# Designs tried in a protein design run: designed miniproteins, single chains, continued (4). Part 22

Each design is a single chain, and the fold is of that chain. pLDDT is the mean over its residues in the fold that is shown.

## One batch from the design tools (miniprotein)

Design m12737
Fold by ESMFold2-Fast:
Structure m12737 (fold): chain A 60 residues (1-60)
Amino acid sequence: PGEDEESAARDAERAGAGALARGDAQGAVTKLLEIAESVRERAPEAAAQARRGAEDVARA
């Protein structure tokens, strides 16, 4: 896979985990959805993963 997929996945994971570590579940959801939308065209797999992460956090 392209470097863009790996980079986008890492950015989403870091942003989500960082917000959750601070106890900011709403911020985690917001950041994950923003990243998913911004990379949707270039890194569709990473975008799908970020959206799933946001849904999991929102469900919890």
Scores: mean pLDDT 77

Design m12738
Fold by ESMFold2-Fast:
Structure m12738 (fold): chain A 71 residues (1-71)
Amino acid sequence: SSLLDALLAREEAELRAEVERLRAEHPDWSDRQIAAVLARRHGLDPAAFADAEEALAAILERMRQARAAAQ
């Protein structure tokens, strides 16, 4: 449904905004360092992921699960 699509897009946009904010605050940080900080903020162990992309995908899924649990 359009409502679910908008909520999923919102969660992705929120994660992208967090990444962009950290890059602006810490221009010397690698993508792995940014992903690790965000993983920790969402209650995930950054060492569990092979790379930054896998970590960000897990954070997005965690955000979706948290929203579903709140409803």
Scores: mean pLDDT 77

Design m12739
Fold by ESMFold2-Fast:
Structure m12739 (fold): chain A 87 residues (1-87)
Amino acid sequence: LSPEMEKEAEIALGLIELGVLKSSPKGTPEQIELARKRIEATRRGDREEELRYRIRLAELVAQTGSPDEKKLAEERVRELTERLREL
């Protein structure tokens, strides 16, 4: 995907996480829970768990989003999976 489309997927995931941080959650209950778990893993310094939750969150966006959002989220899953393999 183009850098612009990949950035769009990252923004969507970031908005869900930002909502959790501001106590104004956006997204489905499952997305909110995953965003919360990812933030907790980051605070613990658990890089593997952080990437696992980010992958799960992207997969959920890929399943529930619009066709364009699904394509961007699937590409994000591939990128994050590659990063996880490097750990």
Scores: mean pLDDT 77

Design m12740
Fold by ESMFold2-Fast:
Structure m12740 (fold): chain A 100 residues (1-100)
Amino acid sequence: DLKKKALEELKKIAEEHNLPGGYEMLLNLIKNSKTPAELMSLFEALALGANLSPEVLREIMVNGLIVVENAKSREEAEEKVREMEAEYDRLVELNKQKYS
């Protein structure tokens, strides 16, 4: 069961990296992320608050997409995370160019 494995991985990450609010808070934040922008805001908050590596953050996002049924496979989730990261980087670059 892909979703069950994703939930188990999220719990392991939350416990191993001592995430603020633990597994329950992480799961709630993921389930409430309805847009790529909200997922990127969660990604930033975890990066700044928990001092996690980019690899751990990607793993959280990949398994999160599987849990909320936005991806049918791990490979699909990984592609969606890469697309979200690329879009966020593009928006940051555009914002820097427009601050005249």
Scores: mean pLDDT 72

Design m12741
Fold by ESMFold2-Fast:
Structure m12741 (fold): chain A 95 residues (1-95)
Amino acid sequence: DEVERLRELYEALEAVLELSEEELADPEVRERLRRILLERLGVSEEVVEEVLAIRDREERRARLAEVRERIETLPVHEQIAIELAGIGARIDVRL
């Protein structure tokens, strides 16, 4: 289901904002983040590498805000799905 995929993606993006510089040094964490950004958001490899190179949390947040803006350019129904996932709403109740 498209809504479930967007929910997982949104949860992953929120988790990235909470990552410490030490966690970002973990190869497994970096590879998971790379897959999310590249495969699910369609972000270019160059942008993924830029985001993963940012060790400062605030700079990473600013860069990820650009990625969020790309999501927000999706069709309205996809953006609504992301918003529902972000606020923790149950799909079976709200849709």
Scores: mean pLDDT 58

Design m12742
Fold by ESMFold2-Fast:
Structure m12742 (fold): chain A 84 residues (1-84)
Amino acid sequence: SEKELELAKRAAEEIKKLPVVEDVVGFGDIGLSIVRNSEGVIVSVPNEGPGFLIFGKPGASKEELEEAARKAAELSTKAAKEYA
């Protein structure tokens, strides 16, 4: 729906402001786990709201990417509750 698309856009804009985040791609999935890969890309899957693929800035550590994914999931859940 249009509201779901708008929600995803709002969450993505807030996630883009997080430290070490270079870019964000939404995929609209819901889950409870965080997935990482070796290329500095991490998947953020919130309890509620849209999921995102997060691209880290050059030099970002795995720990920094994990923190960004955690905060992204929180922002997505917050957006879902406030704008759903």
Scores: mean pLDDT 69

Design m12743
Fold by ESMFold2-Fast:
Formats: structure tokens, C-alpha cells, sequence
Structure m12743 (fold): chain A 74 residues (1-74)
């Protein structure tokens, strides 16, 4: 599910000691209404930017999986 994928992403970001602002963004995404296409599209755009800025392949993969799952609910 989208929620499970975002929860795994959040856990990975915390384990990797990622910047607090990125962790807060991921926590905020867990509060979104996934039935609202506008909210889902904004989340996808933000995750794409975070993925592009990441240099860790494991974190890039986690962002990609989250993006993929969010696109499935559009």
C-alpha cells in the first residue's frame, strides 16, 4: 500500500540520519488524503526533487518506490 511504502521510506530516512526537514516532509506525507489527486501530485513532485538531490542509491530506490505507489492511486 501507499502508506506502508511511505512508512518504510520514513524509517529508512531516520536510520540514515537524513536531514530533519526531509524527515518532517515524509511524516507530513503520511497525513495526506491519498484520495485527493492534487495532494498526491504535489507529494510526487516533492519526492522527485528529493530523489534527484539524493546521492545514496538505497534512498533513491526508496523515493522511486514511493513515487511509483503514489502514481498508482491517481
Amino acid sequence: SVRETLEKLLELLKEKNYPENVIRIAEHFLTLDFSNPGQVKVAIDVLEILKERSTDPEIQKAFEEAIKKLKEVL
Scores: mean pLDDT 86

Design m12744
Fold by ESMFold2-Fast:
Formats: sequence, C-alpha cells, structure tokens
Structure m12744 (fold): chain A 106 residues (1-106)
Amino acid sequence: MFRREERVFENDDDAARAFLQDLYERMKAEGAKVEGRGESYTTPGSGASVSFLLLRAEKDGERTLVGLIRRNVSPDATPEEIAAVNQAVKDYRARFDEEAARLEAE
C-alpha cells in the first residue's frame, strides 16, 4: 500500500513545524522507519525563501511519502525574488510527484 500527502505553508513556520512534529511522532508511534530529505533556497537579497522536505515512512511493506513546502516572503521582497521562489515551489512539487510515482511503482 502506498500513501502520499503534500502540504504547503506560506509565512507560517510555526504551523509547518507543528505539522512535521505531529506527523513524525505518529509515524514513529506506528513503528515506521522514517527518513527525511530537505532542500532549501533563499534569494540573494534574502527577501524570500522556500524549503522542501520529503518525509518517507515504511512499515511492513507499506510506504508513505509526505512533501512539505515552506514558502516565506518578506514585505520588502522584490518581484524577482517572488518569481524565483514561485519557480522553486513549482520545481519542488514536480520532484515530489516524480518521487511519489517511483515509490508507487515499487
């Protein structure tokens, strides 16, 4: 059995952190083997950032993939910085879909 879940948080790192902590605790309580991979991008002016976490859990042949995107944009971010993080979000979502398709095929 394969399960996938995607979450996007905008300017809310506290909610993103709480979601991840609750998810991790649930997976561990179920006895799953949990692995996480993270990627992040911050614009050169530091006005915008995006981080992407892939969390993979496996238990008794069952697999779960969770993708979490945190997109943060400051009030002084330039249009170019906003465009760059929007592209990064699009790229990360494409990677999540690719990883999910790979795991479902296994």
Scores: mean pLDDT 80

Design m12745
Fold by ESMFold2-Fast:
Structure m12745 (fold): chain A 93 residues (1-93)
Amino acid sequence: MMKEIEEASDGLSGVPALLAAALAPEEEREEAIRATVEAMAASHSDAAVDLAVAFAVGILNAIANSSKDPEEAEELRRAAELLERVAAEVIAA
């Protein structure tokens, strides 16, 4: 139980990097997300990576829902969907 909490907490340190990758320019975004998730998967458990991705997706969707700009909200939702898709592909490999 304590090891799982420590491992999950360590994975959460990757959340800022996942957010930075998800907010990268559209042309670089998928590659940035893939590289970040692969780097996390190399140094963390699958459960820790899944938790970090879930938090990053949750943050992007929360910002989108609070945005006053519909274009910004749609961009953030697309970034969240891309992050979830690419992370699932990397973890499944």
Scores: mean pLDDT 77

Design m12746
Fold by ESMFold2-Fast:
Structure m12746 (fold): chain A 110 residues (1-110)
Amino acid sequence: EDKLLEEAKRLIEEGKKLFEEGKYDEAIKKYEEAVEIARPLESVEGLIVLGTALANLGEAYYKQGKKDKAIQYYQQSIESYLKALELDPDNPSAILNLGMSGWLLNKVKR
C-alpha cells in the first residue's frame, strides 16, 4: 500500500511538471492514473492523495476552458478531503487542501 501511495504521489509530481509546461492533456493523463491508484486505498493518506489528484485535474480542465469538468473535479476533491477528515479530524493536510479546493471551486463558479 505504501508503494501505491508513493507511485500516486510520483504521478502527481510528473503531472505538475507537465502542467507548468502547458501540456494540460499529458498532465490530465498523469493525474487520472494517480486517481486510479489512490481511489481504492480508502486510508487517510489515500484519500488526501486522491483529493490532491482530483484538485489538479480540476485546475488542468479549468486551464483548458472546460469549466463544468473543473467544477466536477473540485467537488470530488472536496468530498475526498472531507472523508479524510471523518477518519482524522485534525489532519492538517486535509484541512489546508479542503480550503484550497473550496476556494478554487468558488473562483471557477464565478
Scores: mean pLDDT 89

Design m12747
Fold by ESMFold2-Fast:
Structure m12747 (fold): chain A 95 residues (1-95)
Amino acid sequence: SMEKEIQELLEKAQEQAKRVGEDPKDEKAIEELKELLKKAAELLKETYKLSKEEQELIEARIEALYLLLKDPESEEAKAAKEKALALEKELVARQ
């Protein structure tokens, strides 16, 4: 089941997120977290036929998380976070 595969990838991503929380300088753990989230996003797109807006939001959230974990003080990380928030507000406003 694609849904089960997505759940397993998200559970692995949560475990990697805990590892990153324990050692924020573990660049390998940050990279592995990004890869797990990207794989889950690709399967979500295929399984649920996500809209372009939903796909862009998921991709923006993954990029923001990755950049914030690598360098939370960078302007790129701050910009990525703001972009993800803006996309989320636009999606929520659609009724």
Scores: mean pLDDT 81

Design m12748
Fold by ESMFold2-Fast:
Structure m12748 (fold): chain A 65 residues (1-65)
Amino acid sequence: SEYDKIKELLLSLGFDEATADELAKKLTEEGISVETVKKAIEILREQDLPLSPPLLYKVAKEIAA
């Protein structure tokens, strides 16, 4: 599922279990794919912005719109 893929991706980035679970649920509820999450991570890294859950969620939602 997209939830499982997103959660595994977030865990691989060093997010804790609770944060990865909550963020993966929110992203999946918005219909956001793991590929969109990867694009959001790339954008944040290119702009030297932190991979914080609120920023990652915001950028991923903007890409998915």
Scores: mean pLDDT 86

Design m12749
Fold by ESMFold2-Fast:
Structure m12749 (fold): chain A 111 residues (1-111)
Amino acid sequence: AALATGNALLAAGNAYAQASDYANAISAYKKAIVAYQQAIAAGNAAAYSNLGTAYNNLANVLAATGDLASAAKAYTLAAAEYAKAAAITGSAADAANAATAAANAQAVAAA
C-alpha cells in the first residue's frame, strides 16, 4: 500500500512539474518521499530506488525555481538512496543514477 501510494504521488508530482505547477509538484514529491520511507520501514527494499527518484525529481524542481541550497540537499539524498538500492540489488542503473545525482548536487552547490 505505501509503495503504491508513493508511486501515485510521484506520478502526480511529475504531472504538476510537466505543467510548470512547481508548488504542487514539490508538495506531491514530499508526500511521495514520506510514502516511500514508510514502504522501506515496512520491509520493502525496492522502495530505495523509488525514494531516490522522488528526491531527484524534487531537486530538479527546486533547482528550476532557484532554491539551489534545497536542490543540492535533495540531490545528495537522492544519491544516498540510489546507492542503497544499488548495494541491495547490484543494479548498474541505480549506481549510475547515484553518480548523476551526486554530480548534480555539486553543480548546484557551486552555482
Scores: mean pLDDT 90

Design m12750
Fold by ESMFold2-Fast:
Structure m12750 (fold): chain A 97 residues (1-97)
Amino acid sequence: MIDKEKIIEFLVKNTDLTKEQAEKLVDFLTANEDSPVSRALIPGYLKLTLEKLGIEVTDEQVAELVGVSPEAVREAYERAKKLIPEKGLDTPLNILK
């Protein structure tokens, strides 16, 4: 299971997001964590979201936050990039306002 509190703490420390905004973002990103396929994409969506918030993160840092390998982060990131034009990051970013 993904450690949501660890991700929330990272967001609050490294962004201008409030704890409530960070919790909403993490809940959105992890909404389908019980599905193995959806769970595999979470590291990619997290990395893309952090980059959109202006945070430079390594695959190793995202791997530590989510509890996966750096290779899994890289694969998830490339897959998430292909899905972003269709789904967009506008929805998770808009909930922060």
Scores: mean pLDDT 72

Design m12751
Fold by ESMFold2-Fast:
Structure m12751 (fold): chain A 65 residues (1-65)
Amino acid sequence: SLEDNAKRIMHALAARGYYARDGVEAARIARELVESGRASVRELGEWAGLSPRTVSRVLRTYGEL
């Protein structure tokens, strides 16, 4: 599910020193990393075990929350 995919991103970020309280904050941190050039959507997908398309969908959807 979208929520499960957000939690996978959250766990992948925590393993790299970026700690989020929930999937919304994890999506925000991930978006900031992409916008600053510190990570790509592809790299986030590799870290979380998700396709780049799935990562992009999570970042868009949770960016509205």
Scores: mean pLDDT 82

Design m12752
Fold by ESMFold2-Fast:
Structure m12752 (fold): chain A 75 residues (1-75)
Amino acid sequence: SHSEELLERLVKLVEELLKLTAEARADPQNQETLARIGALQQEIQRLLSQMSPEDLKKFEEKAEELARKAEAAAA
């Protein structure tokens, strides 16, 4: 469904954002990386504005899991 496609798109964007954020921590002066992070954040916000409350809850759960996995990998 359309909402399922939005969820899959958002998960992929969040994964890319987490990857770029880790790269920015390794090289904080890389302006290209910072610009890509900004663009991804804007795209994520646009997609979130199109989601139902039920889909937002599913996204929040998936985003929390992704964040936990990223933190565990960094430890």
Scores: mean pLDDT 80

Design m12753
Fold by ESMFold2-Fast:
Structure m12753 (fold): chain A 108 residues (1-108)
Amino acid sequence: SPAAERAAADLRAIEELLAEFLAGVAELRANASKLSTEEAKEKLLELIEEARRRALERGLDALAAALEEARRKLEAAKPKSAEEAIDLALFLVSQAVHDTREALLAEA
């Protein structure tokens, strides 16, 4: 059906955006020993904002809104290390992706 085809396309777009975000986090983690906690947090906020912008460009408004909430939660957080900031960002983005995928599967 057209609805199932749209849901499948949206799920593929979400997986692509998650893969791009995870690649950015992997590069950041490889350099974590060279970054302060604040520098790591700022770069993670930039990665989430890029993912949000890409979601909007693809018409994934619900994912974009969930990623904005993830960004705000990370911005308000006070991680004690670069690794803690990375782990928190991964958790928040994974939750945003999970919630969006569940909603799409319920509509399909």
Scores: mean pLDDT 89

Design m12754
Fold by ESMFold2-Fast:
Structure m12754 (fold): chain A 96 residues (1-96)
Amino acid sequence: VEKALEELKKAVDELIDTIRRLASPELQPEADRLIQEIKEGVELVKSGENAEEGAGRILYAALQAIDLLPEEGRKTVAELADKIAQAASELLKGLK
């Protein structure tokens, strides 16, 4: 699970950076809310108390972020969401 957790952290960090960098100034409050949801989801995954819900929160926030970004950012976020889904799946298998 350690490798999957590191992969999740890396993809989440890239996702947060992409959202902050590419979201328009007018949409920054919404971007900050989604970043907070992502961070809370990561905390749930790390604690193991509700890792499946945590993974779902991260992925749902990533999908919402696509609507806030220009076309090039949307493609990047979609690719990062796929990486997050794969890492989260491996983490959840390791917790069973």
Scores: mean pLDDT 78

Design m12755
Fold by ESMFold2-Fast:
Formats: sequence, structure tokens, C-alpha cells
Structure m12755 (fold): chain A 110 residues (1-110)
Amino acid sequence: GSLADTLERYAKRAQADAEVMREVAEKSKNPEARKLFTEAAEKYDKASEYFRQAAEAVRNGAPPEEVQKLIDEAVKYGKEANELTQKALEVMDEEARKTYEEGLARLDAA
């Protein structure tokens, strides 16, 4: 596939990660876990947005440096989302754990 197709797949995966984080937040009884998963979802949404912008930039023939800047922003937000998710996993309750595991299984099957 093209670079644009790859970036579009990354955007879709980040959006799917955000949706899983929102589902886990809604099922979390611990307020700290709920907050961390909600913040992780917002960071995954930003990663998705920047990967989508990078894909569009590739299709529009933007300079490689402009495309790379957008990819770097997407990767930065993805790393921030992962860090927040790791913190949330330390305080999550059993219902949140079940929702998280089911969400990850769905993403891994896609």
C-alpha cells in the first residue's frame, strides 16, 4: 500500500483505541481510572487526527518535512495516550478490566 494508505490505517487504529478507552472510562467505578482513560481517549483522538492530516498531506503532494512533522505529532500523542493508559491499568476495577480486555481483543481481531 501507499504511505497515505498506511497513515490512514494508523488513524483508524488510533480512533478505535480512543473508542475502547471511552468505553472503559464509562464502565470504570474508580474516579481516577475514569479520568485517566478519558484523557487517554482524547490523546488517541489527537493521534488519529494528525495521522489523518499526514495522509491528506501525502495525497496533496506536501513536502516530506511537512508530512514528517504531522507524523511526529501523531506519535507524540500516541505515546502520551499509552502512558495515561498504563497509569489507568494500575487503578482499574474488575468491570473496567473486562471492558478493556474485550476492547483489545476486538482491535486485535481487526
Scores: mean pLDDT 89

Design m12756
Fold by ESMFold2-Fast:
Structure m12756 (fold): chain A 83 residues (1-83)
Amino acid sequence: MEALVEEIVALLEELGRFDEAEQLRRDYAQFVEADPPELLRRAVRVQLEGALLLLRKELGEPIDEAELERLRAEYRALVEEIE
C-alpha cells in the first residue's frame, strides 16, 4: 500500500497538485499509525487503486476502464460496511 501511495503522490506532483500530494502522504502516514481495522484498510486500498488509474488517464495513459468501474463498485460495497 505504501508503494501505491507513492505512485499516486508522484502523479499528483506531475499534474502540479503539490499540496494534495503532500496532504495524501501525511494523511496516509497518520492512517497507518492509527492501526485501522482490516475492512477500512481494504476500502482505502481499493480507493487508492482507482485513484491511480484515474490519474494515469488524466496524464494521457491508456487504462482498463472495466477495472476502474470494478474498483469503484468494490469501494462502494466496502464503505457501506464501515462503522
Scores: mean pLDDT 78

Design m12757
Fold by ESMFold2-Fast:
Structure m12757 (fold): chain A 80 residues (1-80)
Amino acid sequence: SMEMEAILKEAEKEIEKLIDEYVKKNPNLTPEQVEAIRDEALKEVRQLIETKKPSMEEVKKIAEQAFNLAYGKLRAREYG
């Protein structure tokens, strides 16, 4: 539906904002590390949207949840 397309687009935009803030706080990140967290966060947000079917008002919270899940998974890989 057009509503789901709008939700996906807004979620991807919120994820990019979170990535930008993360990069600014972590200037020693390699381009490969930045792409890894972006890829994982986008994967997590798409899965959360499919399973939870959020409203537009919930998109920011879902994007933050997806970013935190992605960050946790990448940290586990670095220490694993």
Scores: mean pLDDT 83

Design m12758
Fold by ESMFold2-Fast:
Structure m12758 (fold): chain A 88 residues (1-88)
Amino acid sequence: MSFGELAEKQARLLDIAARAARELGAPEEDVELLEKAAELLREAAEKNSEEYAEELAEKNRELLERADEVLTRLGEDPRFQELVAKLL
């Protein structure tokens, strides 16, 4: 799998997570963080460059850390896990 293919797959999973979060009634701020993280991964996929992806991650470190915190909290909720499974 190329870097771009992997990044696109990860972006799709984050889109699914954002949809599950919205269906669950999570705060719009949390949903937006997941959507923004997915957009960054799609940008990395389009460039198909690990170096560019590292630069994007560094520039957006705070956003990515916040998105990871949101995803971790949501991942502990069985309702979120069930919604993600249904959307896969």
Scores: mean pLDDT 80

Design m12759
Fold by ESMFold2-Fast:
Parts: sequence; structure tokens; C-alpha cells
Structure m12759 (fold): chain A 69 residues (1-69)
Amino acid sequence: SEKEKYLKKLREAIEKGGPVEEVWRLALEAIRAGATPEELRKLAEYARELGLPDHALVAEVAAELVERR
């Protein structure tokens, strides 16, 4: 599904420690495709486990956007 595609790309961008702007763009694409706050928070937790606080923050903010819709 499109959701699974963008969640996979988002996870890969986090794993690479890519630019936070790319992570944010992919998070928005995942949201458009139906990503849930829980799925985005799992990725934020994954980023924290990797020691990437900025990437974790972006994923948390994305989860908050879905909850406020």
C-alpha cells in the first residue's frame, strides 16, 4: 500500500540519519497515505534507539499533526 511504502521510506531515511527535512517530507507523505499516530510514534521510538533526537522529534510532531486533524 502507499502507506506501507512511505512508512518504509521514512524508516530508511531515519536509519541513514538523513536530513530532517527529508524525514519531515516523508512523514507528511505517510500521513497523506493514512499513517496513524501509533505508527509514527513507533518510528520516533526507533529514532531515539538510534540516538537521533532530531529525527525522533520530527516523527513525534508528525504524530501530533495526525491527532489534531
Scores: mean pLDDT 87

Design m12760
Fold by ESMFold2-Fast:
Structure m12760 (fold): chain A 86 residues (1-86)
Amino acid sequence: MLTPEQRELARAAIAQLPKEEAEFVMRVLDEGEKRGLVPAYLAAADYLLHPSAEQTYIDLKNKDPEAAEEARRLAERFYEEAKQRS
């Protein structure tokens, strides 16, 4: 389950996306929640799609380098899936 803080971060990112991209991000977050990888999936979505993503990534990297690296891998996967969608 997403924390209120994570939900606000996701909401801010999603609000700035076109509808199709917003729907895809929601799918990625749902998948991450099912797999217990929510923080990494949230950071990956934010990293690609939010204007503040760079700072979010830096903060995560300083606090949890393993989660930051996983977020980067998920961002790459997320980007490839987005390309296959279109």
Scores: mean pLDDT 59

Design m12761
Fold by ESMFold2-Fast:
Structure m12761 (fold): chain A 96 residues (1-96)
Amino acid sequence: MTPEELELIKELVEKYPNDSKKVLIELLEKKGVTIKNKNLSEDELLVILTLMDLYDLRGETFESYKDAMLKALEIAKERGLLTDEQVQAWLDDINK
């Protein structure tokens, strides 16, 4: 984490002290991920953020949150970051 990223996180927390979802969405967008669906759950946003830290998704465009979530779920499963039940539940939701 760079000093610039830490300062950005501080600014976002001050801007949205009681809204972790808005902090996560703006952090992802400032890191170069385009989030079109602002109604993603906090857990879904955390999985995407974890992927960015592990795989450097900077500069990728997710026109559909489904594309971002499918990639996030695949890598999160491979890394053991999510339970099999959580991965399956989200895959079932994505495939609706």
Scores: mean pLDDT 65

Design m12762
Fold by ESMFold2-Fast:
Structure m12762 (fold): chain A 85 residues (1-85)
Amino acid sequence: SDEEEFEKSLEDVRATLKELGISEEQIEEFLEMLREGVPYKELIEFLKKLGLDTKQQFYIQTAYTYGGDEAALAAEKARIDAMYS
């Protein structure tokens, strides 16, 4: 269901932010912004405020878009890594 896909996307966003060293409090704030449907511009400004660079921002976008699909997440992260290496 759409709700299941959304929940999996939030879980993968949470995991990615933890890997990037973001605090649990800041992670919960960002996930709440996603649940509220905050405009894309404000989401990106929040990620920049967290100190995430463009590559790291793409990791978060990938987790949100392909959450719950481990193969798609792995493939897209590899593509991003190739572009920024």
Scores: mean pLDDT 81

Design m12763
Fold by ESMFold2-Fast:
Structure m12763 (fold): chain A 68 residues (1-68)
Amino acid sequence: MEIEVKVTVTLPPLTGELRKKAEEVAIGLGKKLAQAEAEKLQAKDPSLTKLSFEVTIENGLKYTIKLL
């Protein structure tokens, strides 16, 4: 079974270098939250062989976490 979950992280209204740092922190937090959710889903259904999360930062920066 395959499940795709999308997670969006909203950034505060920052500019320049502070915004870049906020994006890095937001990406890290989104990844940790996605992993925790994936572990919960896998615990409910061990037949899950593919699980992916797309993390989107408000300014359009995206990355995908593939778990399982």
Scores: mean pLDDT 63

Design m12764
Fold by ESMFold2-Fast:
Structure m12764 (fold): chain A 100 residues (1-100)
Amino acid sequence: SIEETIKQIEEITKKTIEEIKNDKSLSDEEKEQVVEGVEYVTKKVIELIEEGKYDEAIEYVETYGKKLVDVLRSKGKEEAAKIVEKWTKEVLAKIEELKK
């Protein structure tokens, strides 16, 4: 169901935020910026899902998830980049299940 998928995406995002906050390579400012980025993307994805715009939700996660990963890798924050990459893949899998 849409409601169950949204709940699962929120739970995935909450876990991801906890992992980002516990990352030892990120400064407190970098943690805040990455958390804000993840939260903003999650909010927009949920809005698109609620509107039945699943393809747009997928494209949004792929586009902005990749941008977050690329920024972190450009700064040598590989472990943080892997956390965001995992979040992107898990959220995408949940949205794709709605298209079945």
Scores: mean pLDDT 89

Design m12765
Fold by ESMFold2-Fast:
Structure m12765 (fold): chain A 94 residues (1-94)
Amino acid sequence: DLEAALRELKEVAEKAKAQVSDEKTKEALEKAIELAEEAIAEKDPEKRLKLAREAAEHASKALNIADETKDLSDETLLALLDAVNRVVEILEKL
């Protein structure tokens, strides 16, 4: 269920955002949260898929930055990675 995966991505990204001090990581997480919310609210299926892909891409950027800065706990990094992978797996089936 894409909506459930996007809701999980949003929740994990919000928790990650609370842990980070790096501004670029915060911006990437904020964008991922915004795009996930837009995707959940979007009524057009094609636009929803595009927004969901962009949300996962921004969350992946945040993961890469956070891995270099070590701003996130291992638990939060893994949770965010799992949430991103879940969205990507659903999108690959569509």
Scores: mean pLDDT 85

Design m12766
Fold by ESMFold2-Fast:
Structure m12766 (fold): chain A 82 residues (1-82)
Amino acid sequence: MDAILAAARARMAALAPEAEAALAAGDYERLKAIVREVGEVLRKAMAEIARAKGDEEKAKEIEKETERITEEALEQIDAAAA
C-alpha cells in the first residue's frame, strides 16, 4: 500500500511544476493533458489499494468516481479557456 501511494505522490510532485508552467503560459491543452495524467495516477493507485484490501467492488467505485472527477475538471478548464 505505502509503496503505491509513494509512487503516486512522486509522479504528482513531478507534474506539479509542469502544471504551474502550463497555467502561467495559458497552455490549457497542456494543463488538460496533465489533469488526465494525474487522474490516471490516482485512479490506478486508489483502485490497487482497494484490491489489495480484497475490495473489488470498492475498486470499481473508485475507478468510476475518479473518471467522473477528471471529466469535470477537464470541462472546467475548457470553460476557463473559452
Scores: mean pLDDT 80

Design m12767
Fold by ESMFold2-Fast:
Structure m12767 (fold): chain A 75 residues (1-75)
Amino acid sequence: SATDENIAGLEEYKKRALAFMKENKVSEELQKKFEEKYNKAIEDIRKNNGVLSEEVLNEVLKVEKEVLEEAKKRQ
């Protein structure tokens, strides 16, 4: 289903993002926070038949911003 394909895409993105964070020496704490927020987003999509809540989306966007800011400071 489209929902299963979207979830597979998010899981792949999560894996690649975590690999990028490790390569760029992003903190272990922020890596765990990113993984937690993405896992919550994936669960939200599964529970709501493909719909991501605005609250969960905002949490994901916030952690992505924190990751980018930390990665920039280490480059």
Scores: mean pLDDT 81

Design m12768
Fold by ESMFold2-Fast:
Structure m12768 (fold): chain A 105 residues (1-105)
Amino acid sequence: SLEERRERKRRELRKQVLYDQFNITEEQYKSLTDEQWDEVEELVEEAIEAYRNNDQKKFDELVKKLSEILGISEQQIKDFIERMLKNPAYVEEVRRRLEERRAAA
C-alpha cells in the first residue's frame, strides 16, 4: 500500500543516516535485516541516554551489543557516539524522541 511504501522509505532514510555515520561497508549495510537496523537505532538512542546519565556500565554493554550486530569494533561505536554528542542539534533530537517514546508508553 501507499502507507507501507512511505514507512519503508522513512525506515530506509534512517538506516542510510546510520550507515553514513558508522562508516561501515555497503556489504555490511546490506547484510543486516530491517529488524537488526531497528535494533541498532534503539541501541544507539539508549547508548546516548546512558552516556548523558553517566551510566558507564550500561553504556559499555550497549556499545558491545552494537559492535556485535554491526561487525565493527567497540572503539568505532564509541567514536561515532562521541561525534554525535558533539552535535547539539542531534543530542536535542535524541532527547525529544526519547521523551515522545516515554509519553507514548
Scores: mean pLDDT 74

Design m12769
Fold by ESMFold2-Fast:
Structure m12769 (fold): chain A 89 residues (1-89)
Amino acid sequence: SMEEEEAERLLEEAIERDPEGTYTLINGVIKNDEELIAEGAARLKAKGFSEAEVQLIVDYLRKLLETDPARVIGLLLRALGRLIDEELA
């Protein structure tokens, strides 16, 4: 859907702008941990994402976790890789 395409674009942008917040958010969704989801969401909002944009990302990740969990792990690893690159820069 158009909403899924937008969520995927926003998620790619989140990984680039705040890989740590994105990693925290994805990890929270995987664990169904509301505190980690809230922490990741707060970090992304501090980087300029709106509440609606963060909700689109969360809803997309929850749907992916049910339909293609391997892709969610891939996104988590991409965020981690980006975070490692930033720490080593």
Scores: mean pLDDT 87

